Designed miniproteins, single chains, continued (2). Designs and how they scored, part 86

Each design is a single chain, and the fold is of that chain. pLDDT is the mean over its residues in the fold that is shown.

## One batch from the design tools (miniprotein)

Design m6969
Fold by ESMFold2-Fast:
Structure m6969 (fold): chain A 82 residues (1-82)
Amino acid sequence: MKERRKKLLEEALKLVEEALRYAEENRDKAIELTKEAGKLALQASLEAGKIVYDALKRVEEGNGVEALREAAEKLRKLAEEL
């Protein structure tokens, strides 16, 4: 079960990193990718879901780059702790 949660966190992290690449050039795509990351993160844990959905709100408000960087670092730390 720990391996499955780690895999979900790694997949969510990948989507957050993809969203970060689009954050300045295509905000709508960054929002879409962050929503998908949030679904996977929430399946891993409530804490991971909150990290990504908090970042999603900031992306929607126009502060996507910093929010997505912080979310990626937090998800990476959670995956390493498993």
Scores: mean pLDDT 83

Design m6970
Fold by ESMFold2-Fast:
Parts: sequence; C-alpha cells; structure tokens
Structure m6970 (fold): chain A 91 residues (1-91)
Amino acid sequence: AAAKRARAKEAEAKLSEEHRREIRERARRLAELARRAEALEESDPERAAELAREAERQARELEELIERAAEESGVAKEDLLLAADVWIQEA
C-alpha cells in the first residue's frame, strides 16, 4: 500500500503545478461520479447506468490528459496512471 502512494508522490513532484492541479481535479470528479452512480443503483438504476457511462468517458479523457502530461514532464505514463488511481481512491 505504502509503495503505491510513495511512487504516486514521486510522479506528482515531477509534474508542473498546472498538470498536477488538472489531474487531481479530474481524478476527484471521476471519484465523485463513481460514488454517485453506486449510490443510485437501488433507487434509480437507469440514472446509475448513465453516470457509470459518464465515468467511463471521463476516465478516457483523464488517461489522454495523463499521456500528454507524461510526454511534457518526462514521467512514465504508468507512474502517472498509478498516481491518478491513488488520488481517485483517496478522494
């Protein structure tokens, strides 16, 4: 558990403040959307499915952002994806 968090912090430190802010904000919104979808599964399954599809779309957009940030910063894409996953789980 600690190893993933440490690796995420190292990747974050190599990013520009702008990229770090954008990725964290996107990760937070994705986590919020996923939680909302889960909360609605019993009361509004159609809305839950809609939110789940939106979460998948936002996850793809976040991956594209991470790819661009990796290219600009020289950080491995895999390390940034790991960092984003940690931030989503901690949001």
Scores: mean pLDDT 78

Design m6971
Fold by ESMFold2-Fast:
Structure m6971 (fold): chain A 77 residues (1-77)
Amino acid sequence: MKEKEELIERLIELVKKKYPELSEEELEEARELLRGRSTEELRRGLLMVERAEEVKATSETEEEGRAKLKEAHAEIA
């Protein structure tokens, strides 16, 4: 029971990170939809989303690092 609710909240946090402009009402609808799924389905979904986010975050961090390095170089001249 608690594990299923934890998985739902983790999935909602990932959805909110992808779509930060979603309203709390829309997030509540997503929670209700996820409650209808089994714990195993939620675990699979979370794993897939986390893998996709990990790849994106790695790419984003690398790009941000490059941008900051160029900015420091330009500022110092």
Scores: mean pLDDT 66

Design m6972
Fold by ESMFold2-Fast:
Structure m6972 (fold): chain A 80 residues (1-80)
Amino acid sequence: SLTLEQMKEAARQILKAIAASTDPELIDAYIDSLAHIVRQAESEEEKRELLEFVKKAMDELGLPDDIRERVIAALEEALK
């Protein structure tokens, strides 16, 4: 299992890859990878902290609103 810090670092790297990509199929694959990492959270505290971390990282990276909405939707589904 990944630690919370390892999940945060993996999420940040995936978000950077999304920010650098113009290929819709690659962006979809990166969002799926991000959802997979977040599903590894074992506690409600880890889930909450990962969701807030991703939201902050998307803001810091300046991701466009359509990509942000897709990421949040995928994470909310993964965290059910």
Scores: mean pLDDT 85

Design m6973
Fold by ESMFold2-Fast:
Structure m6973 (fold): chain A 95 residues (1-95)
Amino acid sequence: SSQQQQIHQIMQQITDLLEQGVLKLYGNQGMADLERGKIQSLTDYILTSSPSDSISLVDDFMDQIKERYSSKLPDLTSQILSLLNQLRDLLRQMQ
């Protein structure tokens, strides 16, 4: 569906930004690959869960991103949070 395509596009943008952030902070491809894998799992959960459950997953992920990246990568964190808010709004429309 068009909504599933939008979810995939948003999650791909988040994946790319997080990979950039991990590489910038740690310079470690293994850590970037691990983070990519976690985001792929989250994407699968969102695509297979109810919109309400998916919103809870998005909210939890937003908190994790703020805790881990906001002090060291504020601009990148802001971009990811903006994308997560767009995803949250899309999921609300699907309820």
Scores: mean pLDDT 87

Design m6974
Fold by ESMFold2-Fast:
Structure m6974 (fold): chain A 71 residues (1-71)
Amino acid sequence: MTLRARDGSELGAKLQTLAGASQEDMDALSALARELKAQGLSGEEITRRLAELANRLLADRGVTVEAVGGD
């Protein structure tokens, strides 16, 4: 399954609803988002980094996560 997300909120919703992500997975993603935002990264960069972590957390589930650049 491939999940595509433009921002962290869309990513979180899709992971919880479609991929069955645990609360621990969601907490890890939220912690990363807070750290990256504190470092002054853009929303696009944050979403890309969150997609990378989600891919690692869900590798055993056969789920691929991609950050989608908006037109």
Scores: mean pLDDT 75

Design m6975
Fold by ESMFold2-Fast:
Formats: C-alpha cells, structure tokens, sequence
Structure m6975 (fold): chain A 57 residues (1-57)
C-alpha cells in the first residue's frame, strides 16, 4: 500500500541519517494509516516521526 511504501522510505531515511526526511515520512505514514484504519501503520509512522524529530535536534 502507499502507507507501507511511505513507511519503508521513512525507515531508510532514518537509517541513512536523514532525520528530517524520516520525520516528515513518519508523519505521512501516520496520516495514511489513520485514513485506512490501519492502527499498526499509524503507530509505526508516529514512532518514526518522533525518532526523526529527536535525531534532528
């Protein structure tokens, strides 16, 4: 799904040290998960958003 692809891209960005991209990708993944009723995807997106923001500080 678009949400799963977004999650994979955000994880890759985080692993590469691109914390800004990981944060924005995590946020997008959360929104896609909420739209589709996929609670697990929304939660994983939120965690990546938090990690990305923390890494960028």
Amino acid sequence: SDGEKSLEAAKKAYEEGNYAAAASGGYETRQLGLKDGDEKLAKEGEELYKKGVAGAL
Scores: mean pLDDT 85

Design m6976
Fold by ESMFold2-Fast:
Structure m6976 (fold): chain A 84 residues (1-84)
Amino acid sequence: MEEKLERFLKEVAERERELRERFENATPEEYPELVEELLREQREIIERLLELGLLSEEEAEALLARLEASRPAGLAAAERAAAE
């Protein structure tokens, strides 16, 4: 269980990292779409893990909170770069 859980969490983190890198290097016009993709993918993973009983409600809440924290920071950075 431990090894399997670690691998799964690593996959989730890698997907988040890929989207984050695209987000940080994207144009401001692409940010809304990337944010939506990030939220959708992470939400689907968390929901499936929770449904299968592989993730606790507390762990799911922590992951969602982390995801939400990343969203405003990214958008604020984009806004400062593109908007006046």
Scores: mean pLDDT 67

Design m6977
Fold by ESMFold2-Fast:
Structure m6977 (fold): chain A 107 residues (1-107)
Amino acid sequence: SKIDELIEKAVELMKELGFSDEEIKTVRELFEAAINKDKEKMEEYIKKLRDFAARRPDLLPAVRIVIEAAEKIYNAKSEEDITRILEEFVKQLEELVAQRKADDAAA
């Protein structure tokens, strides 16, 4: 339940960063693959996210954070490690949202 709560919070932050429903679905599928230790599916979803970032360079910082979090989840040995990784991930997304709001206010 804590993992699900953190993923939902991350989804809300990704929406604020301009991720589409399709891009969010890809992130969810990437994290599921990472939790299930499915390396091949994880690599497929990472490629899809990189393609999204290539078409939308504004998403590149967030996509990098997503991929890094997924790789850490893949290497996690416990549910407690996954929870900690997701807490750090949410914090990094909150920092990007704050930075974007600051940049938008300065423009």
Scores: mean pLDDT 86

Design m6978
Fold by ESMFold2-Fast:
Structure m6978 (fold): chain A 55 residues (1-55)
Amino acid sequence: MTPEEKRLFERALRMLTHALPDMPLEERERLARRLARESKNEHDLNVKVAEVVKS
């Protein structure tokens, strides 16, 4: 991962841990990696995480 992708991954993982604490760790990490890869910046990541959390 690039340093930027790693920062987005760790941010996504923290947000998902707080919002979806009952999600298995492996699933949460896979989702965080996907969102970090697909996101252009922190703002884009925040939007994508919110979309996943809001049903």
Scores: mean pLDDT 80

Design m6979
Fold by ESMFold2-Fast:
Structure m6979 (fold): chain A 68 residues (1-68)
Amino acid sequence: AEVYRVTKNPAVNTTTGTILEPGETFVLADAREVDGFITGTGLLPDGTVGRVLAGADGVEKIGEAPDP
């Protein structure tokens, strides 16, 4: 899995509705870019797991982690 940081746009956990603000990090498995969005299975800072949707221009990869 990849570790991302939100830099400008919030990321959203579409399973729980949890929103990540700029400066927060999340782990994303099966990351893929579709129509300018990064999507995949994510583990969020609050410990929730679900599908994540994030603007590709608003997040940066900062490292690697085990799959969530």
Scores: mean pLDDT 71

Design m6980
Fold by ESMFold2-Fast:
Structure m6980 (fold): chain A 67 residues (1-67)
Amino acid sequence: KEEEIERNRKLIFEEIDAFFEGVRKALAELAPKVSPSSPPEVQREALRRIFAAGAEAANKKLEELKK
């Protein structure tokens, strides 16, 4: 059944694209605020926020595709 394969492929690609867009936006905003000399906790928090932004963007895109 080609319809299921096409739908799943589209969902995967759009979710991946949304994830990377979220990551790029968060990285662009946070990179100037974090340096290699920042405390490890600050660096870890920035990394968490970058991943969270990606996941949030992907989830938002998935919800849009459900409608």
Scores: mean pLDDT 76

Design m6981
Fold by ESMFold2-Fast:
Structure m6981 (fold): chain A 96 residues (1-96)
Amino acid sequence: PSGPLNPLKEYLLSLPGVDETVAEGFVNGKLPIDPEEFKEIRDFTLELLKIPGITNEDAAALARAIRAYGKDATPEQLAEVTGISLATARRILEKA
């Protein structure tokens, strides 16, 4: 790697379940960086990443959508916000 890392990005990358895309999402304000909320979202996101077809970008967008709509977000809302299929959104909610 070349150049220095953003200190926030470096910290986020040290956390379990945080990849570069997720860390960029936090740095860009797409996801809350509150530590307690992050732990809850992280645990949920780790379950999502086990589902075929889920990318880190989808996981970050999904975490944001769930926060916006609440944990009771419908599969339809998640699919609309993240661009994933409705079937995948349903499996994610069942897996979590």
Scores: mean pLDDT 60

Design m6982
Fold by ESMFold2-Fast:
Structure m6982 (fold): chain A 68 residues (1-68)
Amino acid sequence: MTLEERMREALDRLAAYVASRVGPELAAQFRAKGDELLEKTRGKSREEQIKAFRKFFDEVADALAAAA
């Protein structure tokens, strides 16, 4: 499985989790941001992509804590 495929799978699981806990609108917003990040990091190194997604997931976790 490629890194992009694994990131998309992680985004799918994250969106499903957010939809079940908070709501579909916030889930759609996080999915859109994740998809935008995939496009913005396209052509970057694998290490750079991993760092960007790590930061994104940390930001999502903080937002979920604030929304709860």
Scores: mean pLDDT 79

Design m6983
Fold by ESMFold2-Fast:
Structure m6983 (fold): chain A 63 residues (1-63)
Amino acid sequence: SRMEKLAEIQTKINEMIVNFDEEGLKALYKELGFSPEQIEKLMADARKIHKMIQESREKLKKR
């Protein structure tokens, strides 16, 4: 189903954000039907999320 595929894609997007694979993220967003303008915003958000994930992991390591 479309929802099953979306869940798998979401897992891949999360992995690509953690590892910060910009080319992979852009390709997946394009396949999902996002416009170039939407992709630019999503990539900016992905950069911010990537930094937040790294900061959160550092905080968890200190506990």
Scores: mean pLDDT 77

Design m6984
Fold by ESMFold2-Fast:
Structure m6984 (fold): chain A 62 residues (1-62)
Amino acid sequence: MTAEEYAARLQAWIDGTNPHDTMTLEQLQAALEVLGKRLARAPGFEVDGARAPPGLYAEPLP
């Protein structure tokens, strides 16, 4: 099993294109975490990813 496979299954599950695919909550959480790491390694997300103004995108800090 590969990280990309988990990401693809998660995407299909969200889209609802594979209703016969059974994924437990534990596997779903693991897939989400793996997808997050994959996204962080992608170009454009290698840095923290602070694109928008901190007062608009980041958490509210009045």
Scores: mean pLDDT 55

Design m6985
Fold by ESMFold2-Fast:
Structure m6985 (fold): chain A 62 residues (1-62)
Amino acid sequence: SPLKLELGARSAAIRGLQARLRELGRDEVVVDGVFDGITAGALRAVDPDVTLEDLEALAADV
């Protein structure tokens, strides 16, 4: 199941995502559990097919 992500969201899953991004060389990412613009940018850099609109649409999907 895809992660439901939105700017400012906080969860253990987001911490796991941030830790993974750092392991992949995204040193700008802080492992704080908050989905912020830096985390979103790093995720897009690792997966160029992911957009901010896609992340916001996933967050809005109930």
Scores: mean pLDDT 67

Design m6986
Fold by ESMFold2-Fast:
Structure m6986 (fold): chain A 94 residues (1-94)
Amino acid sequence: EKEEIREEIERRREEIETRYEEVKAKAEAEDPGLGKEKVDALVLGEEAAILILELYLKGEMSKEEAEEKVREIERLAKEMNMEGLEEILRELKE
């Protein structure tokens, strides 16, 4: 289980690096100016999800709580809700 979570963290880090330009180009082609906003939201979402998974690995968060927070983060990222993502990140760091 912990090994699977570590692999998920690694995959999320790779997605931030490898998909940045692809997602930006696709969004920009649909609506000029949307590319940056879309990518910023997705990157913040992945960063927040990684922090949640790291807290679970450290034993600082339950599995149920971590799963619920990751689902909420993924929803906020899809909606490009930057304020919601930043609030979650602030709570995790403080």
Scores: mean pLDDT 76

Design m6987
Fold by ESMFold2-Fast:
Parts: C-alpha cells; structure tokens; sequence
Structure m6987 (fold): chain A 93 residues (1-93)
C-alpha cells in the first residue's frame, strides 16, 4: 500500500541521513509527496513552498530534515495514517 511505502521511505531516509544526505532527502520528500496525496491536501502548496524556502535560505541539512519530518507527521495525522505518523515521530528525536 501507499501507507507501507511511506513508512519504508521514512526508514530509508533515517538509514541514510548521515551517510548520504542527498539520497535521504529524496526518500523523505517522496514520502511527504505520498502523504500529501493521501491527506487530500491538493489546495495547499505551503509544504512544497516552505521546503523550497528552507533550501533557498541555505538551512542546515539537520534543520531541513527535522522540518520535513514535522510536515510528514502533520500530513500523516491528517490522512489518518497512525503508523506513518509514529515512524516520523521516532525519527524526529
């Protein structure tokens, strides 16, 4: 399912966070895109805009990663996906 794919992508992002940040962000953002679709958050461009703004501001990889996990938690809760929300909370530590 898309829910299981989102959980897998979050797990892969954490595995690679310190070893390959570029690949970790790719997995994290793919999970967020899935969650945006499942949350029916089609009218809000805010998550994509805020992500682009953080990149443009030259934010640290750690800060950007944490902000993206917070977004994932919000979207997972809105979509009614408790397993994904819990995984994202575990990674936010």
Amino acid sequence: SKEEEAVRLLEKAEELKDKDPTKAFSYLWKAIDILRELANNYQSTKPAFERALLIARGETENLLFKQSLIEAIYLAEKAGLPRVAEKARELLK
Scores: mean pLDDT 72

Design m6988
Fold by ESMFold2-Fast:
Structure m6988 (fold): chain A 62 residues (1-62)
Amino acid sequence: SQRERLQLLRLLFEASVGSTQLVIERIRASDADPAVKAALIAQNQATIAALERRIADLTARL
């Protein structure tokens, strides 16, 4: 059903948030240039923000 599809999509976006958080932690632990780390962390944080907005939209439609 449409509801079941939306619930699955929300679960997948929630899993993507978790995976992106792990990427941020790996970047922090690396020995890369601090400015490069800051830029990559900011990019990944923007991805999390976009996913959180999609999760909120899907939740509102359920």
Scores: mean pLDDT 90

Design m6989
Fold by ESMFold2-Fast:
Structure m6989 (fold): chain A 118 residues (1-118)
Amino acid sequence: PLTPEQRAELRRILEETFDKVLRTAIEGILKHMPKEELLKKIREILQEGVDRIVEALGLSPEAAERIRKIADETAEKITDVVVEGYEKNLPLIELIQKISEVFAEGYERILAVVEEEA
């Protein structure tokens, strides 16, 4: 099981990562950022978050690979939400809600992998 300290650090990493993702996504919406550029930026942020989780929790190479795959899939889903959203002129609040939902789904998938290692 995760220690209270590891659980607190995981929460901190996820909160900081989400803030960076949301900020980048909002910029992407406002600037109508090309899909490839937006995907690259979100992927880099999420993979940095994964590196921090792997180091903080001492995850196995197998668990790290699974989490990296979840992060990549999450980056693609968030990018698709942003691009489709600005192409369809969806309200900003609706896009923020959809981004938050995709990030939360990715978080739950990562937490499941971490719990298997604990």
Scores: mean pLDDT 87

Design m6990
Fold by ESMFold2-Fast:
Parts: structure tokens; C-alpha cells; sequence
Structure m6990 (fold): chain A 90 residues (1-90)
């Protein structure tokens, strides 16, 4: 669990580095909420905040016509790690 979460955080930080400052700040706020939930053992709430981050990043990608394979691959990795965390929590 902790190792999956640490990998997820790293991938989110890498993806966030490619965003504008406004979107990056929103991601950082959601990430803080996700970390607080994870620390409390509320993995479902932590994952919901990560899903909000993914939606925000996907919207940013669509609005800015981003076709960066590395960014797209990071979003896919984040989704996969999120699904693995939920699966391990069950």
C-alpha cells in the first residue's frame, strides 16, 4: 500500500510539473486532501481526490490540445496505480 501511494505521488508530481501555475495549484490542494485522507486510512476518499486530479489534468489536456505522449502516459500510470490502491484496500 505505502509503496503504491509513494509511486502515485511521484507520478502526479511529474504530471503537475507540465501544467500551468493555476492548474498546478489546484492539483496541489487536491493532493494535500488526498494525502490527509490516506494518512487517516481513508483510502476511498484519498482515491476520490486523485480521481479529481486526473479529471482536472484531462480537462487541461483537452483545452490546451496537449498530445505529449509522456503526459498522456503519466495520466495512464496514475489511473493504474489508483486502481491498484483500491484493489489492495479491498
Amino acid sequence: MKELWEKLLKKIEEAASKLDEETKKKVEELLKKAEEAFKAGDYETAVKHVEEILNLMSDYMEKNNITDKEFIDLLKEIKYLTEEILREAL
Scores: mean pLDDT 83

Design m6991
Fold by ESMFold2-Fast:
Structure m6991 (fold): chain A 68 residues (1-68)
Amino acid sequence: LTQEQQDKITQLVVDLGKAAGASPLDVVKLVKAAIDGDLEKVKTLASSIPGVGEKKAEELVKKLKEIM
């Protein structure tokens, strides 16, 4: 990933986490999984956050695929 792609991924995940009221630990894990390109782990972790849910987790994965 380019630095620009990593920055976009990080911002997207952080913004989603803040909006959902996610814990800092959950946000850190989600950023790492997203930058590593582990989209299955991103979906699993994001959907487990009560403020995110499965639908928003799927939307996040779709947006990440478009950046990558």
Scores: mean pLDDT 79

Design m6992
Fold by ESMFold2-Fast:
Structure m6992 (fold): chain A 63 residues (1-63)
Amino acid sequence: SEADRHLQRGMAAALAGNYEEALEHFRRAVEIDPSLAPALRVVAQVLKDRGMEELAERIESLA
């Protein structure tokens, strides 16, 4: 789906260090499909485990 595409692009942007681009994609994903909120919480946990605490907290605020 378009929402899943945004979720994947958000993850790619986050791993590349493009944090504002990542947040825009994650925001669009939950805007299109609010049922993706649990998936964003999983993404936030993965990013915390990688040391990206601030980005993870901003993603959690979208869920």
Scores: mean pLDDT 83

Design m6993
Fold by ESMFold2-Fast:
Structure m6993 (fold): chain A 67 residues (1-67)
Amino acid sequence: MSKEMVELALSSFSSASRSSGDEESAKKGREALDYFRKGDYQKAIDLIRSTGEEGSKIADIIEKELK
């Protein structure tokens, strides 16, 4: 279990989304990272999962790392 790896995944997702012109997904990625850092894991999971297939993979990683 590594919280640093989760934070890196969320940061990388946000940066990649911005680079591809998907500003909405980039914003949701940053919001999910903020919730994760605050300990609001369910909000972080729900937000990142809502962005699509890649976000759903990150949500699964978060759930796995918390258990």
Scores: mean pLDDT 81

Design m6994
Fold by ESMFold2-Fast:
Formats: sequence, structure tokens, C-alpha cells
Structure m6994 (fold): chain A 65 residues (1-65)
Amino acid sequence: SKKEEEILKKVEELKEKFETLGKENMTPESQKEFEKLLEEAKEYAKQKNYEKAEEKLKLAERVIP
């Protein structure tokens, strides 16, 4: 669906930002939290729970410096 595609696009954008701008300035614990939040966002998107998927993406974005 269009909403699922938008969420997956945002997941990829955050992952790219994490790898290029954030990763080296984050603790190993924060890196694991970020990856877990992205995985949870993808899972909720597959379940058509877009509200929770977006919530997880917002949390992931806040973990990046």
C-alpha cells in the first residue's frame, strides 16, 4: 500500500542517516536500540499498523545524534 511504501522509505532514509552521520557518534547500546526500533517499525508496517510503525520511526530518529 502507499502508506506502507512511505514508511519503508523513511526506514531506509533513517538507516542511511545512521550509517553516514550517526553511527560513529553513538554508543553500542544506542546502535542496538536504533536497529531494534527500525525492525519493529518494519514489522508493524507489515501488520498494517501504520500508527505504531510511525511511532517507532520517531523514536529511532531521536536516538540518532
Scores: mean pLDDT 82

Design m6995
Fold by ESMFold2-Fast:
Structure m6995 (fold): chain A 65 residues (1-65)
Amino acid sequence: ADPLAEARAALAAGESGVFTVPMGTAPYLRDAFPDYEVRSLGPLDTTVTVNGVTVPAERVAFRPK
């Protein structure tokens, strides 16, 4: 499932959310959510697999502007 689907619903309800995403994804997410503050909270000491490739993870906070 798309972890951003739940974030979109929460943001539409005026909530904020913190999600674990592939490291380096934050700039793409900022472009995708221009009406929202997309803040990188920094790298995690874990990894995620995206399209069969294991990459470092980071946390990203989504908040309405």
Scores: mean pLDDT 69

Design m6996
Fold by ESMFold2-Fast:
Structure m6996 (fold): chain A 98 residues (1-98)
Amino acid sequence: MAGEKAVEGANAAAKGVIESDPDAARGSGLALRLVGLGIGAELALRRGDSEGALREAEGLIRTAEEVRERIPGEKVEEGAEKAIRGAEEARRAAEELR
């Protein structure tokens, strides 16, 4: 569940970036990074990798905050907020594995 929310949030943030970033190359790179971090957090949680899940979740929070600062748009802000919430849930689940 926590990993699923990280993936859902990452996908929402990625979609917002693709729709809102006037720099298509930058937007595509950021979107791939967001999705990769969300999937990474879910996979780490599924295999019981607390350290890996923490790193991926923290990476997702940082990348979502960066995207919100650099790319203006309501969809970007909403997607980034969902990504941060999902990543925070994944981080808590990772801490429970310790």
Scores: mean pLDDT 84

Design m6997
Fold by ESMFold2-Fast:
Structure m6997 (fold): chain A 74 residues (1-74)
Amino acid sequence: MLKDNETASKAAALVAREILDDGLSPEEAAKRAVEKFPEVKDVKVLERTPTRVVVEVTLKDGTKITAPARFPAP
C-alpha cells in the first residue's frame, strides 16, 4: 500500500523534473516515466503551473494515485 504510493510519487517527481529541467512536454515526460517505472501503466498530468504539477499515476494493478509535485523557486 504505502510502497505503491511511493512509486507513484517518484514517477510524478520524475515527470515534473523532466518538464522543468529538460523542457519536455507533459506527454513526453509521462511516456518516459512509464518506461522507467515497470509498476506504472500510465501517467496523466492533471494540472500544471510554473510552480506545481499534479499527476495521476495508474499502476499495472489498476490502482490510481494522485500525486502532487511542487518546485522550490531557487
Scores: mean pLDDT 71

Design m6998
Fold by ESMFold2-Fast:
Parts: sequence; structure tokens; C-alpha cells
Structure m6998 (fold): chain A 65 residues (1-65)
Amino acid sequence: SEEDLQEQRDLLLRAFMEEGGLSRAEVTELMINDPEGLAKRFPEAVERVEEALRERIEEKAAEKA
């Protein structure tokens, strides 16, 4: 869903800020201009986001059911 995509962006921004010590503006610019380089530079941030998203998907499924 579009909401999930928005949440993914927010989680990525937060993770890269925390792992990279980058500002929100810097992460946003890199996500637009060099997303592959950003992900390669901070793979741990990507892994943390994937883990958090998996948990949220499971929570949504449980609440829906």
C-alpha cells in the first residue's frame, strides 16, 4: 500500500541518520541522488529497516485477522 511505502521511507531515513550520523536532509538527498551508494555504504541500516518492516507486516496481518 501507499502507506507502507511512506513508512518504509521514514524508517530508511531514521536508520541511515542513526547509522551514518547524517542529517535528515543529507539522507533525503542521497536517497534521491544515490540510493544504491547509500544502501551499500550502510547495509546494517537496510537490514534493520527490513527487520522492522517484517514485524509491522506481521502485526498488520494479526490485527486484520
Scores: mean pLDDT 75

Design m6999
Fold by ESMFold2-Fast:
Structure m6999 (fold): chain A 80 residues (1-80)
Amino acid sequence: MAEELKEETKKKIEELIKNKAGGDEILEVIMEFLESLGMPGSFEVLRKIGNHEEVPGVPKEAYELAKEVVDYLFELLKSI
């Protein structure tokens, strides 16, 4: 389930970037993904994951899934 949601989220982000969607729409997709993993959908949590900082109370598996999606977003933004 979480792995499928991760791949679906990455696809949604890729499509939004290709369609030149606003940053708010991209952030909404990521925040919803974080919430689905049991994390707060907040800029502070997103910032910690983007900096590869620990998020207290989050299981390692959920953190690794979130980190992969956030890293994927930053790689797509660098290529555009």
Scores: mean pLDDT 78

Design m7000
Fold by ESMFold2-Fast:
Structure m7000 (fold): chain A 64 residues (1-64)
Amino acid sequence: SVEVRSLEEAEAAAEKLGFPVLLTIEHQGKTYRFVLNNLTELRAELEPVLKGMPDAKISLSRYE
């Protein structure tokens, strides 16, 4: 998996991994996981997290 800190890093990582990707968000002892099928879904899920949870650990992996 690849840790990302910005939307630009996440988009670059997703392009290298290939869709679908698994987005993992770790925040305040909780783990959230989303299967994302394209860049539109990635942006829609990640933008609110980057704005609302700036201390969250975010990683992407190939969903397989």
Scores: mean pLDDT 82

Design m7001
Fold by ESMFold2-Fast:
Structure m7001 (fold): chain A 85 residues (1-85)
Amino acid sequence: DEEVREELREEGLNEEAIEIILKYLPEFEELKAEVDAAKTDAELEALEPKIKEFLVKLYKELYEATKETNPEHAELAKAVLESLK
């Protein structure tokens, strides 16, 4: 928890963006476990909509948190959102 916060600060993220990432960390770990448990390409494809929905939620909040204070991170979040269309 605190170690993850320090790592994200070193990457130049503001405190609001760090709290958003930490809020989504449990859902990310759950999705990662589901991806790791998938044994076939069909199982991975079945997870694609869930992964896309998660990424859209995360990066929309990251964009709103960073658009005024961290333009480089906001541009990255916007690019990720555009790639998911």
Scores: mean pLDDT 78

Design m7002
Fold by ESMFold2-Fast:
Structure m7002 (fold): chain A 94 residues (1-94)
Amino acid sequence: SSVFQQIRDYIRQMIDLSRQMDPDTQRRVRQLIQQAIDAVDNQDWDGLFTSSQDINRVAIQAGQQSTDQNAQDAAHQIAQISSQMSQIVVNYMR
């Protein structure tokens, strides 16, 4: 379905953007993305919502702590995408 395709596209975008982040943040973000993937595969929408919120929080924190413009831009984009993903869960998967 279009909604599942959008979630998978968001996950792919966040993985690609995470490459611009420092190694510790990249590891943490990728771990949370894996939790989001597992939640989607299990149709665990509460789990997808929680992992999306956690990704958003980590991305905001990393953006605030970074001195690198590319890492800040990637963090802001990941925060936006994770927020959109949590909104999809609220609107369509409750």
Scores: mean pLDDT 88

Design m7003
Fold by ESMFold2-Fast:
Structure m7003 (fold): chain A 67 residues (1-67)
Amino acid sequence: SAARGKELEKRIEELTKQAEELLAQGKTQVAAEVLGHIGKAREALANQDLKAAEKHIEEAEKLIEEA
């Protein structure tokens, strides 16, 4: 679904901004892990693998909550 792809893309954009904030706070290791999951989510979206993209987005969101 085009609508689902846009929803996941928006979540990736929000996660990218949160990772930048973590870097600004000196939380370099957790920011690197979040950015790693963002990269994998973007790759999955490019391949139209919405399930893999969502899994990586959820892992990144969990890392931010625990930071």
Scores: mean pLDDT 87

Design m7004
Fold by ESMFold2-Fast:
Structure m7004 (fold): chain A 91 residues (1-91)
Amino acid sequence: MEGEKKLEEAMKILEEAKKAGRKPSKEEQIRILKLIVEARLAGADVARLREVVERLLELLPSASEELEKELKPWIEKVLKEQEPAAKAALA
């Protein structure tokens, strides 16, 4: 599915940044987050989305503050749109 491909693209960007030992640019960080959001909207698995987000935060702990200000309302709306069905899947 297209959603899974977008998630894979986000992971590739993260992997390349990790190998380079550098943080991705603000533009790349925003792109990664938008790819994650779009992948979720396209029906990607929440577990994979969570894994990518965790890896992103590990690479960009300080950058998360800037990303929060720019993408927080967007991410929050997307997360809110979907019901908390993950609670059942967590079991």
Scores: mean pLDDT 66

